Designed miniproteins, single chains, continued (3). Designs and how they scored, part 86

Each design is a single chain, and the fold is of that chain. pLDDT is the mean over its residues in the fold that is shown.

## One batch from the design tools (miniprotein)

Design m10987
Fold by ESMFold2-Fast:
Structure m10987 (fold): chain A 86 residues (1-86)
Amino acid sequence: MSESELLAKFAEKLAELMETDPEVRKLVEEAQKQLEANADNPEKGWEIELEFYRRLRERALRLGREELARLTDEVIEILERKRKEE
């Protein structure tokens, strides 16, 4: 699966969970608000995104959404890899 295909599938599965789980909706809203407040600070933005994906993974596992948890792990690996390649 290409990176773009993986990200598209992740977005689809996240959207499905957001329709049924208010906690995941809150995580997305809080992450978006924090990212907007720190738009001029890429290092802080990185930390906010990584923390969001870690929390999303834990929530997905608790709800038995194993495919979303796996996709979230892949997204975390992509983010960590890109940071190390700088």
Scores: mean pLDDT 82

Design m10988
Fold by ESMFold2-Fast:
Structure m10988 (fold): chain A 72 residues (1-72)
Amino acid sequence: NQRLLDNVNDTAESAEKLAKKYEDEANKLREEGKKNPSKKDELMKRADELKKKADGYKKAAEFMRKAGEKLS
């Protein structure tokens, strides 16, 4: 089923893009924390939350890619 495979691959690509976006945002907060020691703990906590979201999207993408292999 090519249409199902295409949908799975498109979903995986979207999840990969979201993971990259959240990783970039987390890195920006970490850099901001280095410049602002008084806010470091708050910014690092927010960065960790974004990293957790990014990791979630990466795992979702890996799962979708693996599902796609079964459809190919």
Scores: mean pLDDT 82

Design m10989
Fold by ESMFold2-Fast:
Formats: sequence, structure tokens, C-alpha cells
Structure m10989 (fold): chain A 93 residues (1-93)
Amino acid sequence: ASLLDQLNALYDEFAGAVEARDLAALEAVIRRFEELFEQNRDKLSPEEAELVEEALRLMRGLLDALRAGDEAAAAELRARLTEVYAKLSLSLQ
């Protein structure tokens, strides 16, 4: 599978875990994104690497907001993550 295919599969798993409020699954998916990024770091442009780092930061922030029960912060972070991920996906195609 391409890097984009792998990222899309993980992003779908992330979205499902958010919807299910499965915090353990969210943590596991974020760790898999971090591992995939490190394995493919040399294949990313500087712009793509910045988008990945921003997406990971937003994913971690969303997990923290959900753990705190801050639904307003979680919704805002999810919206920002959706925008960042769309930019990353467009760049990687």
C-alpha cells in the first residue's frame, strides 16, 4: 500500500475511535501514526512533514480534550485536524 493508503486507513480508524469515545484505541492509533511518520520521514517534503507534525499535535490535543470531557475543545480540534489532514492528503496524491 502507498503511504497515503496507510495514512487514510489509520485516519479512518482514528475517526472511528473518536466516534466510539475509545480512548485506548485513540492512543494506539496515534502511536501508529507516529511510527509510520518516523518510518517515512525521509520520503516527505518539508511542507508534508510540517503538516504531519501539526496533525499529530492536533490528534494528541483531541485525545487530551476527550479525556478531560471538554467537548467544545474536542469539536474545535477535530475540525482543525480535518482541515490539516485534507491538506496532507492532497499533497501526498
Scores: mean pLDDT 87

Design m10990
Fold by ESMFold2-Fast:
Structure m10990 (fold): chain A 51 residues (1-51)
Amino acid sequence: MEEERERRERVRRAVDELVASGAQYPDFTAAIAERAGVTPEEAARILRELG
């Protein structure tokens, strides 16, 4: 689905941005979810599918 593809791209970009920043996060998945505009559960699922 087009929406899922967009969510995956947003999650990928969020990962790249957060990794490039060098900052440490207590919950990396939650930080990605906030930046990508998805729920933590959704971010975790997409990260598993991307990895």
Scores: mean pLDDT 75

Design m10991
Fold by ESMFold2-Fast:
Structure m10991 (fold): chain A 95 residues (1-95)
Amino acid sequence: SAEEKQKEALEKFEKALELLEEAAKEKKEPKPTPETEPLQPNTVTSTLLGKTITISGSFDPETGLLSITVETSDGKKVSFTVSYESVREVEEKLL
């Protein structure tokens, strides 16, 4: 059952990532958010296929942007920023 819980969380996250990636591609939102005033970061740590994956997210209501960072145990790191509108749409779809 622990494995099922992990799979469900990853599946939801994967769907969210897919939607955010498509929105970012369409809008071409490569703008970096000023990281000087991050609110409260949410961090999720999970193991996938023998790798430890750390996912961190921070939402800035002033700019309406969400910053997401994905880091793997083998040292790979990817960061991107998306608009609140995309996040809200993902949230509605996952709820």
Scores: mean pLDDT 58

Design m10992
Fold by ESMFold2-Fast:
Structure m10992 (fold): chain A 89 residues (1-89)
Amino acid sequence: MKEELVERLIRIQRFIIEMAKEEVEKGVIEAPSLATEEEVEEALERLEEELKKREFTEEDIKKVEELEKEKKLFEEFGRDPEKVEEAVK
């Protein structure tokens, strides 16, 4: 189950990076520079290695499930904060 949790966390992190990149490109978020695709992949590989060294608790599993639910809401409602907020109620 550890490998499955690591894979799930990496998928969530990729989704967050993709969203952040799109928001920076639109000028919604001010950033000093955009990370290159190579830098992103290197960072994700490093994160995966660190996550594989960790022991996961039941609290960690619940946190991943919460993040996956948030990802699903963003996929369904896009970046509209009003629609996301209404769905979480």
Scores: mean pLDDT 67

Design m10993
Fold by ESMFold2-Fast:
Order: sequence, then structure tokens, then C-alpha cells
Structure m10993 (fold): chain A 74 residues (1-74)
Amino acid sequence: SKVEEFLKKAREKIDEVFEEAKKNGWSRDEALAAFNRVIAELYEELKAAGIPDEERISIVKEAANYALDKIDEM
């Protein structure tokens, strides 16, 4: 489904940011700023793709929680 596809791509981008943050010794705030950018881009992509509001909110929340879990592991 489109929902699964967007979530997969969002998680892949979050994983890339997390690896870069760890490799380059980013601060927690720098990592948070990068994750917030990924989440904001995801929201706009979902909106442009015509994903219904309920599904859009669900995807964004799941991606945001995934990113926050990565921050907590830093």
C-alpha cells in the first residue's frame, strides 16, 4: 500500500540521518533538527500524494516516534 511505502521510505531516511549523526558526532539537538526536517518533508509528500488526513497523521506519528527512539539510543 502507499502507506507502507511512505513509512518504509521515511524509516530509511531516518536511519540514514541517525547513522550520519553517530558517525559525525552530532549533538542531540542537531540530530533532532535533521529528524524534524525529514518528518516535515514526509508530511508534505503525504499531502501532495492525496493521502487521507487520518492515515497522514498516523504515518507522521509513527515516523516521529521511530526518530525519537533513535535519539534516545544516542
Scores: mean pLDDT 82

Design m10994
Fold by ESMFold2-Fast:
Structure m10994 (fold): chain A 65 residues (1-65)
Amino acid sequence: SAAARAVGEDAVLGLESLGLVSPVVAQKIIDLLRQGDYESALALIEEHVSQAHADAFRDGLALSS
């Protein structure tokens, strides 16, 4: 949904601001979210951040679906 995408994009920008992902990685995740490919977006986040951050992102998407 548009709400899940918006929440996901904001969360990814938050990860970039904290230095947990590079701008290039953040843009790739945002592009995947815009395509509706949440599984690939989550996989890329899990590759670059701790499980706790990945779980928080996943929970945010579930609540905004």
Scores: mean pLDDT 73

Design m10995
Fold by ESMFold2-Fast:
Structure m10995 (fold): chain A 92 residues (1-92)
Amino acid sequence: EEEELNEKRVKALKERLSKVVDEETAQQAADALKTALKALQSSDPEVQELAEEALEHVNQAVNAAIEDKDVEAAKEHIAKAVELAKKAEELA
């Protein structure tokens, strides 16, 4: 059930971002969100902190893309979210 809610959230993010950024970038954001949401379930505080930072960058990317219509800023935040999500996954 919680996994299904996370899948819907990830799909919704990709659909929203794909209207502003390219499909590959939207998919990278969706993958980073999925990885970060999983990492938040870790009992390791360092993994949780990296996951929270990744989620914050996903939120900033959405704001840049949807509110500001700044594709360049959105891509920069997505790249940072991907980096942080990967670090969280490697430490978990």
Scores: mean pLDDT 82

Design m10996
Fold by ESMFold2-Fast:
Structure m10996 (fold): chain A 68 residues (1-68)
Amino acid sequence: SGEEKKRKEEAEKRAEEIREEAERAGLPETTIEVMTNSVKNAILKGGKKLGDIVIDAARLTIELHKRR
């Protein structure tokens, strides 16, 4: 349905934003892959609230790495 397509597009967009930020912060590629896959899966399978929680956790991880 159109809603499923929008959800997939949002998941990919948010995961790409997190990926770019993590790459700029110098996170290892393996960590970036786990992080971006977690964001995508949370949005696609867990809905908006779980997606937001996982995005917040990813952003916190990136910020803590940047402040080293």
Scores: mean pLDDT 82

Design m10997
Fold by ESMFold2-Fast:
Structure m10997 (fold): chain A 85 residues (1-85)
Amino acid sequence: MEEERKKMLEEAKKALEENRETAIEELKKVLAKYDEALAKTKPEDHPKIEELYNIYKELLKMLEEGADVEEIAKFIVEKELKLKE
């Protein structure tokens, strides 16, 4: 687990350092797809989609507000690990 977490953190940090602007653009596209999915999904399936949607919205906010790369990377990794279990 710790080795996987460390690898995910390093990969996320590298991606953010190299491609912060691209990450913002890609997240906006992902959020638009989630908005469409929520409109077409039954209410009983909404909680899981809403959980992911809120995670991506918070991530976009952090990126746009200029949060530290380390803080953003930790947020991504913690949310991904939580969703796996």
Scores: mean pLDDT 74

Design m10998
Fold by ESMFold2-Fast:
Parts: structure tokens; sequence; C-alpha cells
Structure m10998 (fold): chain A 82 residues (1-82)
């Protein structure tokens, strides 16, 4: 039971991170941001890969920072439940 709750928290944090990355991309190119959002609906990992592929180097750096911070938050939240 606790393991399933921890996984749900991680999944929710990954989705939240993905949506924030799409918002960052929207500032540079709205069309790419919409495409990334659609990919994230299928898989956060696919959305992240597409974002890195399409983003400028400056935006890639911002995306990586956001994703790193969100993974750390999700990991910490899961550890508190386990």
Amino acid sequence: MKEKLAQSIIDAEKLAAGLRMADILREENPEIADEVRKAMAESVEKGFELALEKASPDVQKRILEVYKEELERGKKAAEEVL
C-alpha cells in the first residue's frame, strides 16, 4: 500500500515537471510547446526527450534544471512515505 502511494507521488511530480517544461518552451516557440505537451500525455519521458531535441541551448539548460529539481522533490516525497 505505501509503495503504491510513493509511486503515485513520483508519477504526479514527473507530470508536473513536464508541464512546467512545456511552459518554458512556450516562451520560445508555442508550436513546439504544444507538441511537447501532447507527447507528455503519453509519456513524461517522451515529452522531455522531444523538449530537449527542439529547444535552443539556453532553453535546454532551463529545462534540465527544472527536471532535476522536480526529480529530487519526487524522490524526497517518496522516501517520506516509504
Scores: mean pLDDT 69

Design m10999
Fold by ESMFold2-Fast:
Structure m10999 (fold): chain A 80 residues (1-80)
Amino acid sequence: VAEEISRELDRSGGPHRVVVTAEKDGETIRAEGRVDLSDPEALGLAMSRVVNLSDADRIDVEVYDPDGRLVRRFSVTRRK
């Protein structure tokens, strides 16, 4: 599952490193990829696919610049 999430994030491509932490059934899954923050529509679509692929109750996303600084953080909670 973590490898599938990483593949989905890498599909977007870009200079920014993204770290996704997904929680499902009390288990934590961590995956990394690369995104382009200049295209928020593509990022939103990739996140939607990550949510579907992980089947997680909660996803936390952190985006880092090339120098390793945290530039974006957001969380997605799945409502049943």
Scores: mean pLDDT 69

Design m11000
Fold by ESMFold2-Fast:
Structure m11000 (fold): chain A 65 residues (1-65)
Amino acid sequence: EPSVSRVRVLKDGKEIEGAEVDLDAEGRPVGVTSPKLAVGDEVEVTVTWSDGSVETFTLKVVSSG
């Protein structure tokens, strides 16, 4: 089965470097933490799989770094 090869976090179209993303067993992001993000911020998380598939999720930040 494909494994997660890359995860990116974007806020307002800008990549947030160094963000930590928690993934569930299906590879879906369930949490995002970064010192550059505040609780209540809405972010897009893009997951790239080892087979080249890409999926994007919208999350609301529930904890800050």
Scores: mean pLDDT 76

Design m11001
Fold by ESMFold2-Fast:
Structure m11001 (fold): chain A 78 residues (1-78)
Amino acid sequence: SIIDEVIKKLKEEIEKNKDNPAFVKYLQRQIDALKRVKEEGREEELLERAKYIPVKSPLAFGDVALALVREEERRRLA
């Protein structure tokens, strides 16, 4: 799964940035959002929105996942 590969790369970024706790928390939220998108069966939706993002930009995939989760939460609260 492409989501699993992106999560792996984000975990590598966490390891590189252990001295930046704010950035580590941000990356962890991206990982959590990616896992949620996968669990909800929305991986295809993520990939469609991420078509313009190079595979070598795992943070951009994480940002798309965060946006999808936020959109769902907003829809529930409306």
Scores: mean pLDDT 79

Design m11002
Fold by ESMFold2-Fast:
Structure m11002 (fold): chain A 70 residues (1-70)
Amino acid sequence: SAADEAANRAVARALAAQVAAELAGVDPTKGEELLARIEAAESDPAAFARELAAAGQTAKELRDQARRAA
């Protein structure tokens, strides 16, 4: 449904913003590049899904590295 699609997009954008914020703390240029790629892919569902999956994996890796450093 359109409501489910809107909800999925909102969750996806929140995840993208979180990953961009995490990368901005480490590498602001990488954070900006990642956000730009996700935004550019919004009109292509397959590309959008791939960029979100990659962003989620990057966020997980950054969190895992931070936990190992603590």
Scores: mean pLDDT 71

Design m11003
Fold by ESMFold2-Fast:
Structure m11003 (fold): chain A 74 residues (1-74)
Amino acid sequence: SLAELRAIAERLLPRLPPSLRAFVEELLSSVERMSAENARAAAEILTEVLRAHGVPEEEIRAFREAMLAVAEEL
């Protein structure tokens, strides 16, 4: 659900640089208006960005699974 995705993202936001936080917030506000293909592509891109910023793999996986669950509902 979007609520679950937002909760996961809110736990990650304090650990990210301000520009990436703004990007994640913008993504959360628009993901429900994306195509399923675009939402899945966004999940893959953001997964790699989070990994590059040192987010633990278990947290990245939770975020990715939440993004893909939202994409399935689009």
Scores: mean pLDDT 79

Design m11004
Fold by ESMFold2-Fast:
Structure m11004 (fold): chain A 94 residues (1-94)
Amino acid sequence: AARQAALDAIRAQMEKWLKEAEEKGNPNLEKAREHFDKALQAFEDGNWAEFSKHLGEAVRELLGLTNPLEDPEKFAEAQKILDEIYKAYAEALK
């Protein structure tokens, strides 16, 4: 089903970015994974607000982004990661 394919696409993107962060020695991996897990649970529950919130927090933790005003390059990278996750979701719905 399209919804299952969308969930699988989101999960695949999350695992891709967690693996890249692990390869870079990111100290926030456990916290990022916790937020990704909460985002996936919110998606299954149909709770878009919690999904969006936890997805954003997970991506910020992957990059160590604490203040977007002090690190515009990491903010741009966070938006790129979010765009890729949402793009995978949209493509899976086709």
Scores: mean pLDDT 79

Design m11005
Fold by ESMFold2-Fast:
Structure m11005 (fold): chain A 64 residues (1-64)
Amino acid sequence: SAERRAALRAAHQALLDELTPRYEEIVKEYKEKKGLDEFKARSEAVRELQPEYDARLEAIRAAL
């Protein structure tokens, strides 16, 4: 339904709003503490957060 699509879009945006600052903090830590370049730091941060993102997105889809 249109209502379900709107709810999914809103919940997904809320998830991104929560995870984006955490993603940027992890990128910063890899750059500052491990000396990784931008590309490698971002790749590592994605790998670290991807399982949580996938699990939370699945939970959103299952709840709606």
Scores: mean pLDDT 88

Design m11006
Fold by ESMFold2-Fast:
Structure m11006 (fold): chain A 100 residues (1-100)
Amino acid sequence: SEEEELRRDAELLGVSVETVRELAELERRLKEAVEKRDVEALRETAKRLEELLERLIERAREAGDEELAEGLRKVLELVRLVLKAVEEGLADEEVAERLK
């Protein structure tokens, strides 16, 4: 069933199964980086996710799926906003930790 779910997601997004696996891995890494308050891991993972989302948006547009393209653009904006908010929050906590 996992392979069938990956194939369905790949078909819906108009990408390869490998791309869906990459997206899932980046999502897990992003959550772990946030939980561990790892600014560098968060920044690296967010950058890779941004690049992947930009590719998916382009493919959706080429396929004529403007609704999917718009949805992915909104996800990309949220990723950028979360990255900025977490970097600001993590930086403040790192300063507090250094002052101990």
Scores: mean pLDDT 72

Design m11007
Fold by ESMFold2-Fast:
Structure m11007 (fold): chain A 70 residues (1-70)
Amino acid sequence: TSKSNQIMTDSIIQTADRQMQQSSQSNPQESAALQQQTVSQLQTARDYFISQGDESSAKQLDAQIAKVQG
């Protein structure tokens, strides 16, 4: 994994964590929408890193998707 890809992955995970914190403070409908949006964004980023051959970053994003969905 390149240093640039790791920085990008860390930024994406931090953004997802912030969105999930916002979700926990929101009403049920808004919370569900934020969770779905967060998962979609993480899946898009995962697919991007797979296309770049970055299995390490893709694996980290898969773990974050599991945390958001669990």
Scores: mean pLDDT 82

Design m11008
Fold by ESMFold2-Fast:
Structure m11008 (fold): chain A 67 residues (1-67)
Amino acid sequence: SLEDAVKFLVEKLGLSEETATNIANAIKYAIENNDEVTLLAAKHELIKVAKASEEQAKEVIELVKSD
């Protein structure tokens, strides 16, 4: 769920609730619109800016999908 994705971003990656919510909403929007470019950009930002592993970035995307 979106809530689970926000919780993961805050607890596992140390992001603020505001930043986590913005990222999770961007991923949700990309998934709902089949926007592969925006989804890939969000994944890359998680890795580069939030210092997430590739596994953690995939987990966030899957949590957003599981609503």
Scores: mean pLDDT 81

Design m11009
Fold by ESMFold2-Fast:
Structure m11009 (fold): chain A 86 residues (1-86)
Amino acid sequence: SLDAAKARALAALNRAVADARALIRSSTNLSPQQQQQLLQQLDQLRARSVALIEGARSEAELRAALAQTVRDGQLFGQQLYEALKK
């Protein structure tokens, strides 16, 4: 069902967000200010992704929402990677 698919997508999103939070908080390569900024960006990304997934009214809309969530996650991952290289 659409609701079951949304639940699975939200569970996967929450796991990915938890992993990213743990990485940001445990990293010695990030200043306290960089950690705060990245955690804020991650929280905003999660909120947007949740809204996209929950707002989907069909399987096609959910597929589009998931594609957008993946793109947004990849952009955040790139920003995190660049910050960790310092």
Scores: mean pLDDT 89

Design m11010
Fold by ESMFold2-Fast:
Structure m11010 (fold): chain A 80 residues (1-80)
Amino acid sequence: AGRAAAEAAAQAVLDAVKAAVDAGDLAKAEAIVAEAEAQVAAAEASIPSLPAEDQAAARAAVEAGRRAVAEARALVDAAK
């Protein structure tokens, strides 16, 4: 459940960035990427405070977020 929800959230970020890029709003696209990066960093920082049984799923969610952020950043850079 948690991993699927994180992957859906990651896809929503990618969709939002793509929509902003397609609209020519690079400032909005960069703001979405920056916010997603901050959220992924905060999630990763919280992992050591989670129960050990939840840490593997949380790391998988962070990894999905990192991939989405990297792809979104590449989309923004390609649109410059």
Scores: mean pLDDT 80

Design m11011
Fold by ESMFold2-Fast:
Structure m11011 (fold): chain A 67 residues (1-67)
Amino acid sequence: DKEERGREVAKTVEELRKKTGLSGFEAAEYVNKNIYPLSEEQKEVAKEIADKLIEIGDRWEEELKKA
């Protein structure tokens, strides 16, 4: 299941991010290389999740600039 695999990858990325302090993108790249060698389709799902985490980070940085 494509959705189930994406969810599993997302959980692994989030767990790694919490343990290491890596950004969402860095965590996703590490997972792809070392834990889950991903197909093209699975890479797209993982990238979408990583991109959303990066966007949230960028939003907080922009908010801090206004303060």
Scores: mean pLDDT 62

Design m11012
Fold by ESMFold2-Fast:
Structure m11012 (fold): chain A 64 residues (1-64)
Amino acid sequence: MEKLVDAVVDYIVSVAKEKSTDLEEQIELARELGDRVIANTKDPEEAQLLREKLDEKIEELKKS
């Protein structure tokens, strides 16, 4: 998996955690930011990878 995609997903989750201490709000913020990034991604393969990685990270958040 591309290091840049992982860094972007980590940054999105980090921003969500910084803006809220509530798990549900963190998930909502991460999805909102992620959807915006994905919508602005021109490469369909990169957009799909971003979506998959974001979903994976959100599931990890839920287990924490």
Scores: mean pLDDT 79

Design m11013
Fold by ESMFold2-Fast:
Order: sequence, then structure tokens, then C-alpha cells
Structure m11013 (fold): chain A 81 residues (1-81)
Amino acid sequence: SALAVTIPALVDQLLDPDPAVRLAALEQLIALLESQPEAVRPVLERHRPYILMRLDYAKVDPDPAVRAAAERLEALLRELL
């Protein structure tokens, strides 16, 4: 599915040196989880260790908006996984 390509690509954007790019990636991941949870779930399960690792780094990001978005994404992941 398109989500099988899009979700890993968004997670990879958490490595971007620009905090605006990292924030936008987190916001897009949150939007996908809120709008399409059942379609997103199998992609999240497939890439779970990688996603959780990238998310742990985002939770200690120097940008406070990135940290806040990461905490929100983690809460949604706990409800879905």
C-alpha cells in the first residue's frame, strides 16, 4: 500500500537536521494514525522497533514542539499497538 512507503519515509524524516521537517513528519504521522488507524496498524507493527527507536530520540529533541508532538504520537501508538 501507499502507507507501506509513506510511513517509513516519514519516520526517516525524524533524522532531518531541520526541526521544522521533523515536526511536520510527526504531525503527518499523527494525522495518519487519527484518520486511518486500521490501515496504519500493520505498517506500524512491521516497523515497530525502528519507529520506537526514532520516537525515543524525538522525545529528547532540542526543539520543544518536536518533543510535544513525539509524546502525542507515543500516546496514540500505545492505544493502537
Scores: mean pLDDT 88

Design m11014
Fold by ESMFold2-Fast:
Parts: C-alpha cells; sequence; structure tokens
Structure m11014 (fold): chain A 59 residues (1-59)
C-alpha cells in the first residue's frame, strides 16, 4: 500500500504530530487495532510509536 509507505516515511522525517498522524493513517488500512494504537500515539504527539505502526502498514 503506497499510502502506508508514504505515511511511515512522513512520520520518520517529521518526528512530531504530523508524523504520528501519518503513521495512524497508514495502519488504519491494515488493522484497526494497530490503527487505534497509532492514533493514540499521534494524539499525545508520540510520533515514534505512531511510526512503528505505520512502518508495519508499509509493505
Amino acid sequence: MPAAEEAARAGAEAGDNRGGAAGALATQSKDVEMAKRAAEAARRGDSREAIAYGHRGAR
């Protein structure tokens, strides 16, 4: 999924709320559980955790 890859990359380069949000969007297409976790990380601005879920979505 190209969107997942782009979101994960954006998360890595942004390293902030933008990155967290991008990661959440990527994982949302994969699995709702991972999407929820990524969204929670994005809500608190933890892009590292959000990127981890986005990376899993990026295949």
Scores: mean pLDDT 55

Design m11015
Fold by ESMFold2-Fast:
Structure m11015 (fold): chain A 92 residues (1-92)
Amino acid sequence: MLSEKEKEALLLFYKEYIKLAGPEALSDFEEFLASLNEEEYEQFLESLKESITEIMKELGVSDEEIEEIFENVDKEKIKELVKKIVEKRESE
C-alpha cells in the first residue's frame, strides 16, 4: 500500500506532466479520478508509481533519490524531472 506522501507525489508528478503535454486534459483527468472507487484509485496510483519509477531510473535517478522525492514530496525536483521527460520525448 502507498503512503499518503507517495500518493501526493504521484498525483503532483502526473498533473505536472498533463500541464506540459496537454493542459486541456487536466479536467478530464480530475473527472477520471472522481469516477474511481477506493480500490481502483489505489490500483491506479500503484501503476503510476511503477511507471514513474521506471522513467526516473531511465533518466539516471538513483533508488535512494526516488525514495526521498516520494517521501518529501519535493515539488521542485518533480517539476524538473517532468520537464526532462517531456524534453526527451520531443528530442526524437
Scores: mean pLDDT 76

Design m11016
Fold by ESMFold2-Fast:
Structure m11016 (fold): chain A 74 residues (1-74)
Amino acid sequence: MAVSPELREAIREIADELWEKLKDFDEETQNKALKRFAEKVREIVEKYHKGEITLEQAVEELRKFADEIVEEAK
């Protein structure tokens, strides 16, 4: 199913912010972090489509997870 335009735009913005925070790390760390984020995006999108979480909850969870990835990479 198609992702909602609002959720898709939020994911793009969060991914861009994550990339900016990761760009000074080594390539292996960047690749692992981006892969983990992509897997979390798939999980959150599925929950949102099932009506288990709101758009606001999806965005909050993705931002929190992105922050955790950056902290773990340090």
Scores: mean pLDDT 81

Design m11017
Fold by ESMFold2-Fast:
Structure m11017 (fold): chain A 80 residues (1-80)
Amino acid sequence: HMDELRAQAERDVRAVELALEVSREQAARGASLSLPEEVVEEIRPVVDEITRLGKTLPEEKRLEAIRRLFEEPKRRLAAL
């Protein structure tokens, strides 16, 4: 059903948003956000990827790579 595809795309967008928020807080304060364990596990791969990009890429390329993490789920949502 299209409703399930839309819900999945919305969850994927939300996961990237939360992962970016967590990554920013960790970088700015050196502290971990208090989130439910289920949410932490869902966003872990995205947080790890954002952290990896921050360590391996120059700032200008890092911003573009982070933007691409949003493009795929947003494109899927827009197509539904």
Scores: mean pLDDT 68

Design m11018
Fold by ESMFold2-Fast:
Structure m11018 (fold): chain A 59 residues (1-59)
Amino acid sequence: MKSPLELERERWERDREGVIEEIRAAARGVAKALGGDEELAEKWAKMLLDTLEFVISRE
């Protein structure tokens, strides 16, 4: 069976915009739940995307 990371890497290569939109939506939801603003949501989205790209690029 493919691991969750392998499936996510395959999707990142095939549908990068879809993955980016999901991460941005998740960051926005978390920021809103914690009483944060749009600036915090964007900062978290960037951090998560940079981390995901770094992890995927190492495989």
Scores: mean pLDDT 73

Design m11019
Fold by ESMFold2-Fast:
Structure m11019 (fold): chain A 72 residues (1-72)
Amino acid sequence: SVDAFENELVRLVLEGRISAEQAEAIGKAVAPLIEQGDLEGAKAAVREVGERYGLSEEDIERLLAAIDESVA
C-alpha cells in the first residue's frame, strides 16, 4: 500500500509547500517503487524529485518516513 506516502503528499499540497502537479509528479516517480518493494529506489527518487521541486530537508525526511510506513 502507498496510502501513507500519498497522504503525506496531499498534506504538503494542503500546507502550500508543493503544488498538486508537483505532488502528482512525485507520486508517479515513487509509488511504483514502493509497490514493488524497492524501498532504496523509492527513497532515492524522493530525494531527487523533492530537491528538484525545492522541498525542504524536513519535508523530504517526512516523505521518507511515510515510505517506511507504507510498507509496514
Scores: mean pLDDT 81

Design m11020
Fold by ESMFold2-Fast:
Structure m11020 (fold): chain A 78 residues (1-78)
Amino acid sequence: GELRLLVPASEAAEVAEALKDVPGATLTPLSETVSELTVPLASLAATARALAAYAKSRGIEVDPAELEAALRAYAARQ
């Protein structure tokens, strides 16, 4: 199983850099405005930590454990 998220193309390069050390995380351009982030379910904890760190670099405080739970719940609905 995998998580799929839509990422604005304008942020795709920075998101790719933030997730570079996350096993199996890939970003695929879908259009000129949108890319798709695909992450294996086994990597959700690493993804949550990386995204929380990225958010903090932008001034947004996010709990990685709460983010992991939210991502798992979202993946279960796909």
Scores: mean pLDDT 83

Design m11021
Fold by ESMFold2-Fast:
Structure m11021 (fold): chain A 74 residues (1-74)
Amino acid sequence: MEKIIEKIESYNLPEDVKQKLRETLEKIKGKSLEAQVQALADLFRELEKKLTPQQVKILRDTISDILNILAEEK
C-alpha cells in the first residue's frame, strides 16, 4: 500500500485527483482483484470527464501502475 501511495504522489496530477485515488485505494483494500479493477475503472471514468487530455494520459498511466502492483501483491 505505501508503495502505491508514493507512486500516486510522484505523478503530476491535481491534489483532488490524488486524494480520490488514495480514498478509493483505502476503500478497496482487502477486496478481490476483480473488485479492485472495477473500482479503479469506475474512478477513471468519473475523473477523465474533468481533466485535460494530458492529465487523462497521466491518470491512465497511474491507474495501470496501481493495478500492476495490486496484481503482484494479491
Scores: mean pLDDT 76

Design m11022
Fold by ESMFold2-Fast:
Structure m11022 (fold): chain A 83 residues (1-83)
Amino acid sequence: HHHHMEELHRRAVEILRKNAESLIQEAKEIVKNKDKATPKEINRAIRLAEFAIASARAVGNAYDPERAQKLADEAEKIKEELK
C-alpha cells in the first residue's frame, strides 16, 4: 500500500488538477450567462470549483501550489462577480 502511494499521489494530482480546471471553466460559463442561470446553479458551480481546488491542494501540495492558489483565486473572483 505505502509503495503504491507515490503512484496514487501523482495520478490523483494529475486528475484533480485537470478536474479543477474543468470545473472552473464550467463556473465561468455559468457566471457569464448569469442572467439566465439561477443563483443556485452559480453557487453550486463555485462550490464544485472550490471543492476541486481544495482536493488538489490537499493531495498535491508537493506539486506547484501556485496553480492551486490561482484556481482558488479564480473561484473567489467568480463569487465577487456575483455580488
Scores: mean pLDDT 66

